# Ledger of designs, part 108: designed miniproteins, single chains, continued (5)

Each design is a single chain, and the fold is of that chain. pLDDT is the mean over its residues in the fold that is shown.

## One batch from the design tools (miniprotein)

Design m19749
Fold by ESMFold2-Fast:
Parts: C-alpha cells; sequence; structure tokens
Structure m19749 (fold): chain A 98 residues (1-98)
C-alpha cells in the first residue's frame, strides 16, 4: 500500500512536469532532494511541487489528487483538509497574479 502511494505520487508529479515542459527542472529538484531525503519524503516533495504547478495552470483535479496522495502518505485521509488546502492555493495564486 505505502509503496504504491509513493509510486503514484512520483508518477503523477512526472506527468505534470511533462505536460508543462518542466521535466528537466523536476529531475534536477528530485536529484537535489534525494541527497537528504528518503524515497517517501522525496515523493512528498515531488507531489507538493506538482500540486502547486497544476493549480497555477488551473488543473485543479490533478492538484486535488496530488494533495490527497500527500495526505495519505502522511497517514491522513482527510478530504475536507484537501479541499481547504486547494482553496488556499487558489487564493494565494490570485493574490500574486500581476
Amino acid sequence: MRAELVEEALRLSREVAERTGRVAEFEAALAKASKVSDEEQLALLAAAWAAGLAAVEGDYETARRLLRLIHQLEGRDDEEEVEKELEEMKEEIEKHKE
């Protein structure tokens, strides 16, 4: 179960990087993080990066899926908190939209 969540988080994060043309940036960030993080922590960092990028692009369904995976990896299964975090991301993006 946990290994499957790690794999899913990394896979979705890579898919976001591919759709946005940012694979090189994603790979560089993962390589840097891998020096100080285990595989689970690496998956959490990748998913957080990809969720933010998906939200900036208006892909709220992918952002929601990634936030849900982060919560599950942290041992939380809290749909209300996922929706709250997504709304906070939307507000922060709009606040800095210039």
Scores: mean pLDDT 78

Design m19750
Fold by ESMFold2-Fast:
Structure m19750 (fold): chain A 47 residues (1-47)
Amino acid sequence: GFLTDEQLRVLTDAYATGDFDTALERLKEMGVKNADVEIENVKRIRS
């Protein structure tokens, strides 16, 4: 699904800091259905 600007910031911060565990939990709390996949995508795109 589409991510909000706020949710995209969470992913951007995860990429910058490497704190993917915190980002995963925050996205799930925000109601992102495929949070695991979103984290995986960020890791793969910007690895």
Scores: mean pLDDT 77

Design m19751
Fold by ESMFold2-Fast:
Formats: C-alpha cells, structure tokens, sequence
Structure m19751 (fold): chain A 86 residues (1-86)
C-alpha cells in the first residue's frame, strides 16, 4: 500500500511553505496540507527520485497550526520530512 509520513507545524504568517522529504523509491508523492482539525486545505504532487531530496510548495492561507502529510503512492519509505517558509 502507499507509504505516509506527517509533520505538525505552526505557520507564523500566511504564505508559501516548502515541504521537503526523502524516499528510497522513485515514484509520485502527494503532499496534503491539513488544518488542525484534519481538513484538507491544499495539495501538491511531486515526482520523487530514489535517495534524492524532494520539495513541494503548499499555501497556508492564514497563520496557525497545520499538518503536512506526504503520501508515496507506490509505497516508497519516507524520511527527513521538514517544513519551512518558502
């Protein structure tokens, strides 16, 4: 099945945030931005190369608490998930 990894973060301001991660398997990853209640606020799709750093941009429309969730559709192991302002 798909592999998933989540990180909680606080957006001090509205704007673009870069979500960065690594996978051991090439494929396609979906990046979901959720609010603190778990509702999807946005999504991005990124091609993944095995062992390389992958980055995707998500838009936080307001300051506040968010969850970034990365899903590797073909089940590549996910690691090194970080989020920072773009």
Amino acid sequence: GPAKLRIEFYAEKAGLYVVTFTSDKAGLARVLLRDKEGNVQGEAVAPVLAGDTTSALVLAKKAGEYIAEVIHESGGALSNLTVKPA
Scores: mean pLDDT 88

Design m19752
Fold by ESMFold2-Fast:
Structure m19752 (fold): chain A 116 residues (1-116)
Amino acid sequence: SPELEKAIEELNELRNKLTGEELSKDKKEAYEKVVDELMVISGGAERERVESVRAIPKPDGSYELTAAGKPIEVKIEDGRASIDLPDEVAEPASGLEIIKAVIEIYRKILEEINSK
């Protein structure tokens, strides 16, 4: 979908600033890479748990990250993000929602690095 392609492009802009490694423009390969990164960020949580991660827009224009319908905290230390996921397995978020959640995590990392 055009929205998914745009989200992958936005994520790649952030990745170029943080890692220098771009995701494939192939939607499946980009999605699998994002899921793998969420598994690392979550401390090795199972795929089914990380696939429930979403970025929910708030009325003030900020985003709340949720997993299995519960708010999650993003911790950022030395340019690295970590999240604690609930033990509940929920229905997977769409690929677009998961990529948007990772975009929000990358934005938080970039903001911390630039706040010095």
Scores: mean pLDDT 79

Design m19753
Fold by ESMFold2-Fast:
Structure m19753 (fold): chain A 94 residues (1-94)
Amino acid sequence: SEEEKLRKEHIFLVYEELKKTFSPEELIKALEEAIKQYPNEPMLWYLLGLAYKEAGNLEKAIEALEKSLKLAEEQNDKELIEKVKKEIEELKKE
């Protein structure tokens, strides 16, 4: 639980740092490679959804966020569930 929280925080901080230097398309490629190694990590799917949103691909953003939500619910990550649900609701409003 604590180790999972620290890992998710670290992944998020790395993404925020990379976002300063790399384009959305470059971030998508990096996240896709990370997901190949860790396909069941809901934080990676959440960040992939955000990167697709920034790239303007709303359909793929929602798909990635829904995958993140399913994984977060399976892992009982209440904080991430709340964040992902909010992003999906905002994207579905146009």
Scores: mean pLDDT 85

Design m19754
Fold by ESMFold2-Fast:
Structure m19754 (fold): chain A 71 residues (1-71)
Amino acid sequence: SKEELIKRVKEEIDRFYEAAQAGNYEEAFRELDEIDKILKEGGLTDEQVNEVSRLITEDREAALKKIEELL
């Protein structure tokens, strides 16, 4: 469901920020790849996924809002 996809992507975003905050950038990039896969499973285009991924690295709250709007 849309609700389960949003829950999954939010959990992966949390993991991304935890890894990035710890300085584990290899793990952080793996989490971004997983987020990309979940968003594509939810029907987002490559352009929409790229925009969300950029927002995740720049503005977490804007990324979460955009994900809920697009899914």
Scores: mean pLDDT 85

Design m19755
Fold by ESMFold2-Fast:
Structure m19755 (fold): chain A 60 residues (1-60)
Amino acid sequence: EDEEIIKKLVEEGLDEKVVKQLLSGLKAAGISKSYEQLKAMALRAQAALAAEAAREAAAA
């Protein structure tokens, strides 16, 4: 069930580690989200990580 969601999101180009961390966090908080919401959140998390890496590379 969760395994299928993770697999589908990874097939759509999302990082498995990010998706797993997101699902674990939501479960710990007692929050359930639809597939579309999970995909949007995972994309946002990846964008945030990319921005963070860019900041590190551009650090003065």
Scores: mean pLDDT 76

Design m19756
Fold by ESMFold2-Fast:
Order: structure tokens, then C-alpha cells, then sequence
Structure m19756 (fold): chain A 94 residues (1-94)
């Protein structure tokens, strides 16, 4: 997907999160993580970390899977460290 398409997914995910639809937000952010653009992937990972504290265990498991897949890719090691820091601050295991 192109960068603009992935950014649209992030914006739609933010709306879903504001509406309390965390499952939809995770779906949209996870799709944005498939972007080849590291900046878009960084935004998607940060947004997943922001909703994790409000999510139930099923949604948190989806977040963990998305983060695990994204952080195994070259160039995402720093983002993995940021998400661990967010998880530590919020008490959520990511």
C-alpha cells in the first residue's frame, strides 16, 4: 500500500478508538503496519500502544501479535523499544 493509503487507515483507526470501537481501531492500525514506510509504521505502533491500556485481553492479544510481527522486520527495533516503554508506563504487556 502507498503512504497516503496507510495514513488514511491510521486516521480511521483514531476515529474508531474515539468511538470506543477498539477492535476496529486495532484492525486498521494493524493494516497500516503493512506499509513499507517506516514513519507510517511508527505512527501505527504508537497508536496501538495508546489504546492498549483501555483494551480487553482479546484486543491486547491482537496488539501483541501485530507488534511482534512488525518488530521482527529490519529497521523497527527502535519502535519496539518505544512500545516496551509505553507498555511499562501503562502496565500493559506488549
Amino acid sequence: MDKEEARKLIEEGRRAAKEGNLERAVELYTEALKSPDPEVRAEALVELGRIAPSADEEVRERIRKAVREATSAPGLGVLGAVLRAIGELTGVEL
Scores: mean pLDDT 71

Design m19757
Fold by ESMFold2-Fast:
Structure m19757 (fold): chain A 70 residues (1-70)
Amino acid sequence: LDEKKVKEELIKLGVPEEIAEKAARLAVATQDWPAERQRQVLLTVLLGLGVSEALAEKSVEAILELRRES
């Protein structure tokens, strides 16, 4: 999983750059976790950082898709 690709995809979705950077770093750090657990942690953190539910869900799905491509 490429941190730069994750960050770029999140920014394209409308996630603020600072939040996208933190989420990308967390996604790389947790890439070896079971997908369901990684989804839960990423969603919780994005919501906690003030990302809307709809955008957080789209962001998590984009990260998991990039993980499948890696």
Scores: mean pLDDT 85

Design m19758
Fold by ESMFold2-Fast:
Structure m19758 (fold): chain A 83 residues (1-83)
Amino acid sequence: MEKEEKLLKIAEEAAKKASESPGTKDDAQRLATEIGTRAKEAGVSIEVSNRIAQIVSDGASKGSAELLDEAKKEMEKAIEELK
């Protein structure tokens, strides 16, 4: 669906932003799980929500704590817009 395509694009942008600074893998994994869960709650398919979590985890594992927080807020706003 078009909503899922928009959410994937936003996840990729957030992950790219987070990857521009060093960060911790554990923080990235927690962020990815949280975003994936919220995407499922917003009505995206399990397959797409898992893909979003993987994109965020890959990008955010290289990001600083501040950039991980920004990526989280950006994704939360995007998910809220899908409701």
Scores: mean pLDDT 66

Design m19759
Fold by ESMFold2-Fast:
Structure m19759 (fold): chain A 125 residues (1-125)
Amino acid sequence: LPPPPRPPVTDPSRPRQWSPQLQWARNEALSALLNHPHAFYFERLPDPNALRRPDYYDVVPDPMDLGTIRAALDNQAYTSLEEVRADMERMFANYRKAYPKGSPRYLAAQELEDIWRQLWAKAPA
């Protein structure tokens, strides 16, 4: 089994954060990424058995995917926009590390990362 993505740490004594910044991340940024034709590569963690890569999680010890980010946003588990950014950037970095330059998954990661960078430039302060 793949190691589970690290969920955002929720402190039950803290009020849940649903700031305009987090609403933007859920409704604008994530929705734009999920509507991309190649988003299907990122909606769930790859299965190492299906990929025939039992070493995948040795290469990618901290996996992340858009489905995990979506679930965390829907459950109001993020406390700041910087936590969302860290998970997005880790996801893209993982794909660039795991797949050869010019491969379909590598190119899809570059396409979505470029869109994410454009979205991040418009993030509410």
Scores: mean pLDDT 76

Design m19760
Fold by ESMFold2-Fast:
Structure m19760 (fold): chain A 133 residues (1-133)
Amino acid sequence: ARERLLELLERAKELLERAAELIRNTIKGLSSGSISQQQAIEQLRRALELVERAGELLRQAARLAREVSPRLAELINEALQLVNSAASLIDNAIRALEQGDTQTALQYAQHALELVEEALRLVEEAIEELRRL
């Protein structure tokens, strides 16, 4: 149980780190005008896929964590809620770009990045809590 839970959390962490980098690069590229609207949409779609995969792993981790520690389950469930919210914001950013609204897309992308970074901190805290057990 503990080894499988650690594997799921570490894999979710890697996916969230990659998603955060893609979102951050998309924000920088759009703000500087160095990437096209289409390139931004493609990068955000890749970030959305990574965030959704991380959410699936965190859902599996939350089920296992209930049998290990209530504190672990709380951390993972909080990270999962943030990941689900970030996915919705990325989808909203993509739709704004498809409509040519770059400013609204930047606002959604920035908020999504903040939620992904917060979820990443909670996943890292869950890994440390698990290592202390």
Scores: mean pLDDT 92

Design m19761
Fold by ESMFold2-Fast:
Structure m19761 (fold): chain A 60 residues (1-60)
Amino acid sequence: NEFKARFYEAAAKSSEQMAEDLRKLGERVSPEEAKKYEAMAEQAEKQSDLNRKKAEELKK
């Protein structure tokens, strides 16, 4: 369980970085595509939150 918890913690950090990168990419594309990247960034942030919760559950 602890090994899996560490994996999910790393996945959460990766998803946070992905959200930041997606927002930066949005600045380089059309306004229509920028909206799509913002939506994807929001999903990556939600995924990060879920991974943090999963890691916490696995530590119990």
Scores: mean pLDDT 81

Design m19762
Fold by ESMFold2-Fast:
Structure m19762 (fold): chain A 70 residues (1-70)
Amino acid sequence: MSLVEEAEKALEEAKKVATDSEESKKALEQMERYLEELKRAVEAGDSRAALEAFIRLGEAKQKLVEASKK
């Protein structure tokens, strides 16, 4: 699968566990922002920017999972 497909799947999984907390909303917004950055980098052929965006998206997902556990 492409990085974009993996990132989209991660965002869908994150939406299922996200709560109405401020921390969860901010983490979800960060994931959406990094997914858009990843898509732009892939369209531009910028492999370095794409990998960086994918890593940042993973970090935001981790924060979301932690914020959602109560």
Scores: mean pLDDT 79

Design m19763
Fold by ESMFold2-Fast:
Structure m19763 (fold): chain A 73 residues (1-73)
Amino acid sequence: SLVEELRRLLEEAKKAKTPAEIERAIQGFMDALARAGREDLAVEVMRKLAQSKDFTKEEAIKILEEALERVEA
């Protein structure tokens, strides 16, 4: 399911040790949303990340968690 895929990608983001790993998890999350017809949420994730000039891993995780909550609603 989409929710299971997004939860897996969120856990990958939480375990990420390098910028490349977190970027891969974020891209995978956005791709999964778009593929499932939730392009609206993929765009919102990108917009929120762009608003943080120097986003931290923790900020990125919170943005992904918010998007996941909206898929589950």
Scores: mean pLDDT 82

Design m19764
Fold by ESMFold2-Fast:
Structure m19764 (fold): chain A 89 residues (1-89)
Amino acid sequence: MELLEKGREALEKGDYEKAVEYFVEAIQKLQDEYGPNHPEVVEALELAGEAFEKLGLTDIAKHVYQKAAELYRKLGDEEKAERFEKKAN
């Protein structure tokens, strides 16, 4: 996924605003291709949450982590769901 790759590159370079833009676009595209309950969608949500945290947008990051937790639960990964629920609080 090109947008996920570009987002990760932006994260590594410390360009968190650019990373958020790429990850949000990736989430939209992945949901269109695979539906909302796909592992690649949750990966994009995790990365977007991290980028929002690094920008100091804590409330937005918590909301994104909550969505990641819900999706992990739907995918059967309760351990990761619990971890991201803790990040959301």
Scores: mean pLDDT 84

Design m19765
Fold by ESMFold2-Fast:
Structure m19765 (fold): chain A 89 residues (1-89)
Amino acid sequence: MEERRRELGRELVELFEETSIEPNLKAAEELIKEAEKKGNKEALEKAKEAKENYEKAIELRESDPELAERYLGEAETHLVQALSLLRKE
């Protein structure tokens, strides 16, 4: 459990080192596919929420950066939750 949390933390640090939201959107899309294959409904819901919030952040980042930042934070929270659910054995 602890080692997997450290591995998740490293994956998140790599994602947050990107200046672009697009890599995190792709990560959310991959988590949706993995959750669907595993039949993990909770992870699927969280991954879909992450994707939706990243898409909204991308759309709003030029016109409403404050609102985009809020959607980015929500997306990151849901991405972490989906990763945690899918990386548990």
Scores: mean pLDDT 73

Design m19766
Fold by ESMFold2-Fast:
Structure m19766 (fold): chain A 101 residues (1-101)
Amino acid sequence: SLAREKADEAAGRPLSEEVRKWADEAYQAAIAGDPEKSREYARKAGELGGPVETAWAAIGAANVAYEHPGASDETVQAIARAGAEMAGADPDKGVLAGIPP
């Protein structure tokens, strides 16, 4: 899916199939308006591939959701923040710059 492609692009390398699966689930939950489930799926990706891969997968999914007409700002922000936190990054810096609080 598009979310998987964006996650691979964000990571700068191909992600494992399991990590891509959870990134895709996170994206689907995001466009469905379920930020809690989206965060849960991003977390599952981290349990399989590690925090850095989870962060990139979640950020990729959030970027795709941000450009999707049905995605809410709250949903996109929730996914991006969850990914950044799992990577030990500041969720208010870098790739989250310009996403409304």
Scores: mean pLDDT 57

Design m19767
Fold by ESMFold2-Fast:
Structure m19767 (fold): chain A 68 residues (1-68)
Amino acid sequence: SELEALKTFVRLLTFKYINEIRKASGDKEKLEEIYKKAIDFLNRLKEEVPAIQEEVDRSIKILEELKK
């Protein structure tokens, strides 16, 4: 289904952001830029597609927990 494909897309996108964050480890400016762009994109996505809000919110939570 279209919704299943979109959920898969969000999960793959989350994985991509996690990898970018890991590769930028130790570079504070680059990390801040990656986080800002990732969170902004995910927030726009859930505004455009309310049906995916739960998956997007899970993705944002994962990324926020990585800031520790």
Scores: mean pLDDT 85

Design m19768
Fold by ESMFold2-Fast:
Structure m19768 (fold): chain A 114 residues (1-114)
Amino acid sequence: HMKTLTPEEILNFIREALKKRGVLTDEEFDELVELMRKDPAAAVARLRARITPEQALEIFEELVKKFNHPALKELYERMKKLSPEERARYAQDLLIALFQSAVDALKLEEERKK
């Protein structure tokens, strides 16, 4: 089996990346996952306030390197054409979108229990 990018792997990667940078504790991360399930707008606002654009860019680069996924590599190559400031802001938007998509996917899988 090819290593697939699962919602659990994305969330665990983001959790560890934020924890090692002192941005969020495990407890704060779990609260954000729950907030994203109930109030996505509030969760997005909180993530945007807690994660700097530069931190988001570093985390995204680590994610691209770890998962070695063609779609992530292509996206990163496109981002290199942006200014450093635009690239960091775009990485912040992407990281938040990945978090939201992973939480939404896990919620759908829980509802799909057959």
Scores: mean pLDDT 81

Design m19769
Fold by ESMFold2-Fast:
Structure m19769 (fold): chain A 94 residues (1-94)
Amino acid sequence: TPIQEELERLREAVEEFLETFNVPEEVRKAILEELDRLLAARTREEALAQVARLRELMSPVFDEAYARDPEATRRLTSIISRLLMRIHELLTAA
């Protein structure tokens, strides 16, 4: 489905970000667990709540990455933000 394709792209983009900025293992696991919860969501309402939670969890990680490398961070965060917005739009359109 279109949403499943966007969710898979989100996972790949998030994993690339976490690897690129060498995010600590415990933080990486927490983010990936929340992403897995999003993929496993059974209702639209649960999925929307998980998208919001993932945004909040990733916000400080984006801030730390931006402090280290603004240019690389801008590229990867723009991709992730666009995917999260598209997923939100697909969830609210259903």
Scores: mean pLDDT 81

Design m19770
Fold by ESMFold2-Fast:
Structure m19770 (fold): chain A 79 residues (1-79)
Amino acid sequence: SLEELLQRLIEHIRQLRAEAIAAGDEKTAEIYDLMREYYEAILAGDWEAAEEHLRRLAELLGLDPEEVLARARAVVEKA
């Protein structure tokens, strides 16, 4: 199921975050934290929290958050 796939993805991201911390890569660890929070919010059906985490992730990656959010909203609203 989608729920099982998201749970596996979240577990994998937690492992990758721990590896980034062990390597002293705080920026990569923050990216993984935001990715995990995004997927956890999706799994919970909390679209407001998901958008907030996606905005922060976009900013950290040097992307335009409003363009990223507009694309994500278009996908959700047309699904």
Scores: mean pLDDT 82

Design m19771
Fold by ESMFold2-Fast:
Structure m19771 (fold): chain A 83 residues (1-83)
Amino acid sequence: MLGREGRERAREGGRGGGAEAARGGAEAGRLAEEDGTPEGARAGAEGGREAALGGEGREGAAGGVAGIGGAVSAALKAGEKPP
C-alpha cells in the first residue's frame, strides 16, 4: 500500500522532515528577499527541474529546500513588479 511507502518518503522530506522542510522553505524565501538577486529565482528553477528529474537523493533533498525557497522567491519577484 502507498501508506507504507509514504512513511519512508515522509521521513525523507515528509513527516519527520516536514517541519524542517517548511522552515527551510520559509528561511530560503527570506534569504532570497534579503539578497534580492536572481539566484533565488534561478535556484528555484534549477531545484524544480532537478527534483522533477528525480534527483540523486542528496540533490533531491537540497533541491527540495531550494525549490521551496525558489518558488517563494520567484513569486515574490513577480509580485514586486506591478502591472
Scores: mean pLDDT 45

Design m19772
Fold by ESMFold2-Fast:
Structure m19772 (fold): chain A 80 residues (1-80)
Amino acid sequence: SVLDKLKENVDKMDELLKQAQTASVDEMEKILEESKKILKESIDLVRATGNPSLDQSILLTTMTVIEAAIYYELERKKRE
């Protein structure tokens, strides 16, 4: 189901966030790009349903927050 795929994608993004905590700047740029691809896939998947459920919206929001956290951490490390 779409919901199951979104849950799987949240788990993948959580793993990327964990990897980002110990990554170099170069590795973190690759992690950010991967997180953007997962988020785009998830947005496209939900858009295809035409009317996203509350559960689908919550999972997309969760993925957006994780992607933003990775971006913030990358920007922080670039300033060090």
Scores: mean pLDDT 87

Design m19773
Fold by ESMFold2-Fast:
Structure m19773 (fold): chain A 81 residues (1-81)
Amino acid sequence: SIEEQIEQAKKLLKEIKEKMEEAIKKGDLETALKYVDEGLTILDGILELTDKYPQFEKVREEVLKLKKELEELKKELEEKL
């Protein structure tokens, strides 16, 4: 179901966030950027899955907020490379 795909995507995002934060702490900005891109891909996947379903409006709002935060982080990490 769409709900199961969203829950699996959220689980993957949590794992990616942990790996991204670890890479940042170690100064591995290249690896951190790779995880940001993976996270953005998953977020875009959730938006595509939910685009025609009004019941997921709240999920879409949360995803759009996270996407903006990751885009801002990507810009900051690229400036440090």
Scores: mean pLDDT 86

Design m19774
Fold by ESMFold2-Fast:
Structure m19774 (fold): chain A 63 residues (1-63)
Amino acid sequence: SLSITPNYVTAADIERLKEAALRLLKEGESVYFADEATGKEAAALIPDSEYVVRNGRHVVVAK
C-alpha cells in the first residue's frame, strides 16, 4: 500500500501482542506493556487475564 496513515500503532500490532501475551500467560509469566491503553486492551481480549499496575509499569497477569 502507498497510503500513509497518521496511526503508527495498528489493530494488527495489538493482536500480535495479544497472542504473544496469551502464550506467556499460559507459561506462568507476566506480560509488560509500555502503555495503559494497550495493556488494558490486551487484558480485555485475553481470557482469564487481568491488567494491573506495579510500580508504574503496565502488566497483564494470569487471573
Scores: mean pLDDT 65

Design m19775
Fold by ESMFold2-Fast:
Structure m19775 (fold): chain A 71 residues (1-71)
Amino acid sequence: MTKEELEEELRRAEEVFEEIKDKLSPKTQKSLEETLREAREKIEEGKLLEADILLGSAETALATLKVSNEL
Protein backbone atom coordinates (compact mmCIF):
# COMPACT_ATOMS: atom_id res chain seq x y z
CA MET A 1 0.00 0.00 0.00
CA THR A 2 1.14 3.56 -0.70
CA LYS A 3 0.75 6.31 1.92
CA GLU A 4 -1.86 8.01 -0.33
CA GLU A 5 -3.93 4.80 -0.57
CA LEU A 6 -3.85 4.34 3.23
CA GLU A 7 -4.87 8.00 3.80
CA GLU A 8 -7.84 7.49 1.43
CA GLU A 9 -8.83 4.22 3.19
CA LEU A 10 -8.60 5.95 6.58
CA ARG A 11 -10.83 8.80 5.34
CA ARG A 12 -13.45 6.31 4.08
CA ALA A 13 -13.34 4.33 7.35
CA GLU A 14 -13.78 7.57 9.35
CA GLU A 15 -16.79 8.51 7.15
CA VAL A 16 -18.46 5.12 7.81
CA PHE A 17 -17.70 5.44 11.53
CA GLU A 18 -19.30 8.93 11.69
CA GLU A 19 -22.38 7.56 9.85
CA ILE A 20 -23.01 4.76 12.37
CA LYS A 21 -21.41 5.99 15.64
CA ASP A 22 -24.74 7.11 17.19
CA LYS A 23 -26.01 3.50 16.92
CA LEU A 24 -22.90 1.98 18.58
CA SER A 25 -22.40 1.15 22.25
CA PRO A 26 -19.98 3.53 24.07
CA LYS A 27 -17.42 0.71 24.40
CA THR A 28 -17.54 -0.13 20.66
CA GLN A 29 -17.37 3.58 19.73
CA LYS A 30 -14.28 4.09 21.92
CA SER A 31 -12.56 0.96 20.56
CA LEU A 32 -13.09 2.07 16.94
CA GLU A 33 -12.00 5.66 17.70
CA GLU A 34 -8.77 4.31 19.26
CA THR A 35 -8.11 1.96 16.31
CA LEU A 36 -8.66 4.73 13.73
CA ARG A 37 -6.48 7.14 15.74
CA GLU A 38 -3.67 4.54 15.96
CA ALA A 39 -3.94 3.90 12.20
CA ARG A 40 -3.57 7.65 11.54
CA GLU A 41 -0.51 7.79 13.84
CA LYS A 42 1.09 4.83 12.02
CA ILE A 43 0.55 6.52 8.62
CA GLU A 44 2.17 9.72 9.96
CA GLU A 45 5.13 7.69 11.31
CA GLY A 46 5.60 5.91 7.94
CA LYS A 47 4.67 2.53 9.48
CA LEU A 48 2.53 1.65 6.48
CA LEU A 49 2.27 -2.12 7.12
CA GLU A 50 1.01 -1.54 10.68
CA ALA A 51 -1.42 1.10 9.40
CA ASP A 52 -2.71 -1.32 6.71
CA ILE A 53 -3.35 -4.05 9.32
CA LEU A 54 -5.18 -1.61 11.63
CA LEU A 55 -7.29 -0.20 8.77
CA GLY A 56 -8.19 -3.69 7.52
CA SER A 57 -9.37 -4.63 11.02
CA ALA A 58 -11.37 -1.40 11.40
CA GLU A 59 -12.94 -1.71 7.91
CA THR A 60 -14.07 -5.29 8.61
CA ALA A 61 -15.58 -4.27 11.98
CA LEU A 62 -17.29 -1.19 10.47
CA ALA A 63 -18.77 -3.20 7.55
CA THR A 64 -20.18 -5.79 9.98
CA LEU A 65 -21.59 -3.09 12.32
CA LYS A 66 -23.12 -1.10 9.42
CA VAL A 67 -25.04 -4.17 8.18
CA SER A 68 -26.23 -4.94 11.74
CA ASN A 69 -27.39 -1.31 12.23
CA GLU A 70 -29.44 -1.31 8.98
CA LEU A 71 -31.97 -3.67 10.62
Scores: mean pLDDT 81

Design m19776
Fold by ESMFold2-Fast:
Structure m19776 (fold): chain A 57 residues (1-57)
Amino acid sequence: MSLSEFRKKAEELLGPEEAKKLVDEIRNEIKNTTFKSVEDLQKYVDELAKKKLEELK
């Protein structure tokens, strides 16, 4: 799941303001984490986005 896809799903569940906050939280966590590859980054983002969406349901 891309951040753009996550943002759209979060907007559907919470609205645009809350969705922006969640995307900003994910981006901030990414900035504070070191990744070895693009694949590792993608997996981390996908898992984090899925976890956040699950918490919101």
Scores: mean pLDDT 71

Design m19777
Fold by ESMFold2-Fast:
Structure m19777 (fold): chain A 66 residues (1-66)
Amino acid sequence: EEERLKKIRELQKKILEETSKGPENALTYSDFLEFRKAIVDGASYEELKELYEHGKRLSKRLAELA
């Protein structure tokens, strides 16, 4: 229980640090809002991890097509 909360906080901090380094390397705006809402709604670490991974792949694909 406490371990899951710590992991979620660490993941959230990691996302913020990635976004600060460059929005091009972060989640798209829509995926970022979904991620934030999921955290507030108490989503599991596994759900957040999958959402982040999927959004990151889409962002990379868009960058490669540009």
Scores: mean pLDDT 69

Design m19778
Fold by ESMFold2-Fast:
Structure m19778 (fold): chain A 90 residues (1-90)
Amino acid sequence: NESALEEEIEYLLRTPERVKERALERYDLTPEEIEELDALVEESKRKIKELIEQLKNTNDEKEQNKLLAEMSRVAGLVGRKVRELIERRS
C-alpha cells in the first residue's frame, strides 16, 4: 500500500526533530548538548532524504525492506545521542 508506505516515510523523516523536541522538554540540556543534537538532526534528515530517493527507484521488496530498516536506524540516532548525553551525567 503506497499510502501506508508514504505515512511511514513521513513519520521517519519527522522522527529526529520530534525526539530532539521531547528531549528539550524532558531534560535540562546545555547549549553545547543542544548544538550536538541539532547537528545530528540535520545529518539524520539529510540521510533519510537520500534513502527516500533510493526507495523511490526500487521495485524489489527485499531492497525496500533494507532501505526502510536503514531509515529506522538513522531516525533512531538522535534518541541514542540523548541517552549518551544523559549517561555522561552519572
Scores: mean pLDDT 84

Design m19779
Fold by ESMFold2-Fast:
Structure m19779 (fold): chain A 68 residues (1-68)
Amino acid sequence: MVEVLAVEESQLGDRRVTLYVVDVDGRRALVIVTEAPDGTASVHVLWEDGTQEVRQMSTAEARAWLAA
């Protein structure tokens, strides 16, 4: 189960950057979503143990994934 604990939005040029602090079954992560005006998004997940994941997806997929 994913729980969003905090959300902050910022603008970097023409890109929207959203920072999420999430809890996934008691494990915390910082999720950075960078959205381009062409509808592509980059999702960078930094877990509290230092493991990292990077995913490329559409803006709609990134928003839907974090809303679940």
Scores: mean pLDDT 77

Design m19780
Fold by ESMFold2-Fast:
Structure m19780 (fold): chain A 85 residues (1-85)
Amino acid sequence: MTAEEAAKLLLEKAEEAEKEGHDEFAAQLRRNAELILKSGKELDLEELREMVDLQYEAAKLRKAKDYEALEELGRKKEEELLEKE
């Protein structure tokens, strides 16, 4: 997908997160959208969606103060990265 399409997806997710009270996460998504637009890099839609969903899950866990589940989420993602190489 184009950088413009990726930025649009991030901005839509930011608006959704803001409506749920995740203002800090929404601001982070908006900053990422600006960086993507400036880079002009094409991105894989599935990879971008997976990354946004993971960050959204982490934001929800932080708001719920479920630090154990947040730590487990990070550990699982780290194991997945190690298994691919």
Scores: mean pLDDT 71

Design m19781
Fold by ESMFold2-Fast:
Order: sequence, then C-alpha cells, then structure tokens
Structure m19781 (fold): chain A 104 residues (1-104)
Amino acid sequence: SSMLKKLQQKQQAIDAMSKLIKSMSDAGIRSLLEELAQRYGLSEEEKEKLFEKIKNNDEDTIREVSEKWLEWISDTLVTAVANALVRSGKISEEEAKKWIEEFK
C-alpha cells in the first residue's frame, strides 16, 4: 500500500508539471529546456526537437520533460535545504553529503 501511495503521489506531481508546461509561453518552455539541457547534457538539436513536440502537444514528450523537471526540482530543493543546515551550523558538510545521497 505504501508503494502504491508513493507512485500515485509521483504521478499527480508529474500531471501537475505537465499542466504547467502546457500553460507556459514559448520563452518559458525554451528557458525550461535550456536548464534541462545543462543538467542532462542535451544537444541544441535535441532541445529544438523537444520544443517542437511540446508545441505540437505530444503527451509522451511533455510527460518525459515533466519527469526530468520534477527530478531537477527535487534534487535542487534537497541540496538547498542541506546547504542551509550547514550554514546554520545544525549539521556538518559531511552529514549534508550523506543526507543528499540518501535522497538520490
């Protein structure tokens, strides 16, 4: 039951991200794809193909981009919280690295 609940929550998050992508301006979509390209090593050609597919409402592509975007946000938030705890003196840099690895 716990695994099914986690899967359902992840699915709901992906669906929410997909709706956000569909509501974005062209500039917004291009900015998102630029950030994902830097993180995942996408070529300029791959970015343009993804942009065209999103503009054509390709559900599979929008879902894939939503999953990558959710992963990036999750990783960024975990890292930001860990760094804030180190700066406040609540945990060591070594403890922060261990904590980040546990949430990968």
Scores: mean pLDDT 80

Design m19782
Fold by ESMFold2-Fast:
Structure m19782 (fold): chain A 94 residues (1-94)
Amino acid sequence: SLEELLEKIIELLEEMKKAIEEKDIERAQSLVEEIGRLMKEAAKLASPEQQKLLDEAQKLIVGAMLYAEEGKYELALEKLEEAIKILRKVLEQV
């Protein structure tokens, strides 16, 4: 179920990227809330080393949303790509 949670989180992050590209901040905010909920569930199933990577990814996702709210869409997308990269590395370990 950690694998399934990580796959779903990555799918939602790709959807969040599209929302930011479309400047749909309301949709991006809804996606961040759902992603945060799933990240908490994933952390319960993760090893301590995986939890550190999940925490790093969550920090990047929150930072991306803050940039998007400021209209800094390019920086927001860069932070989401970094978060996706980290989560894909965790997924490869499951």
Scores: mean pLDDT 90

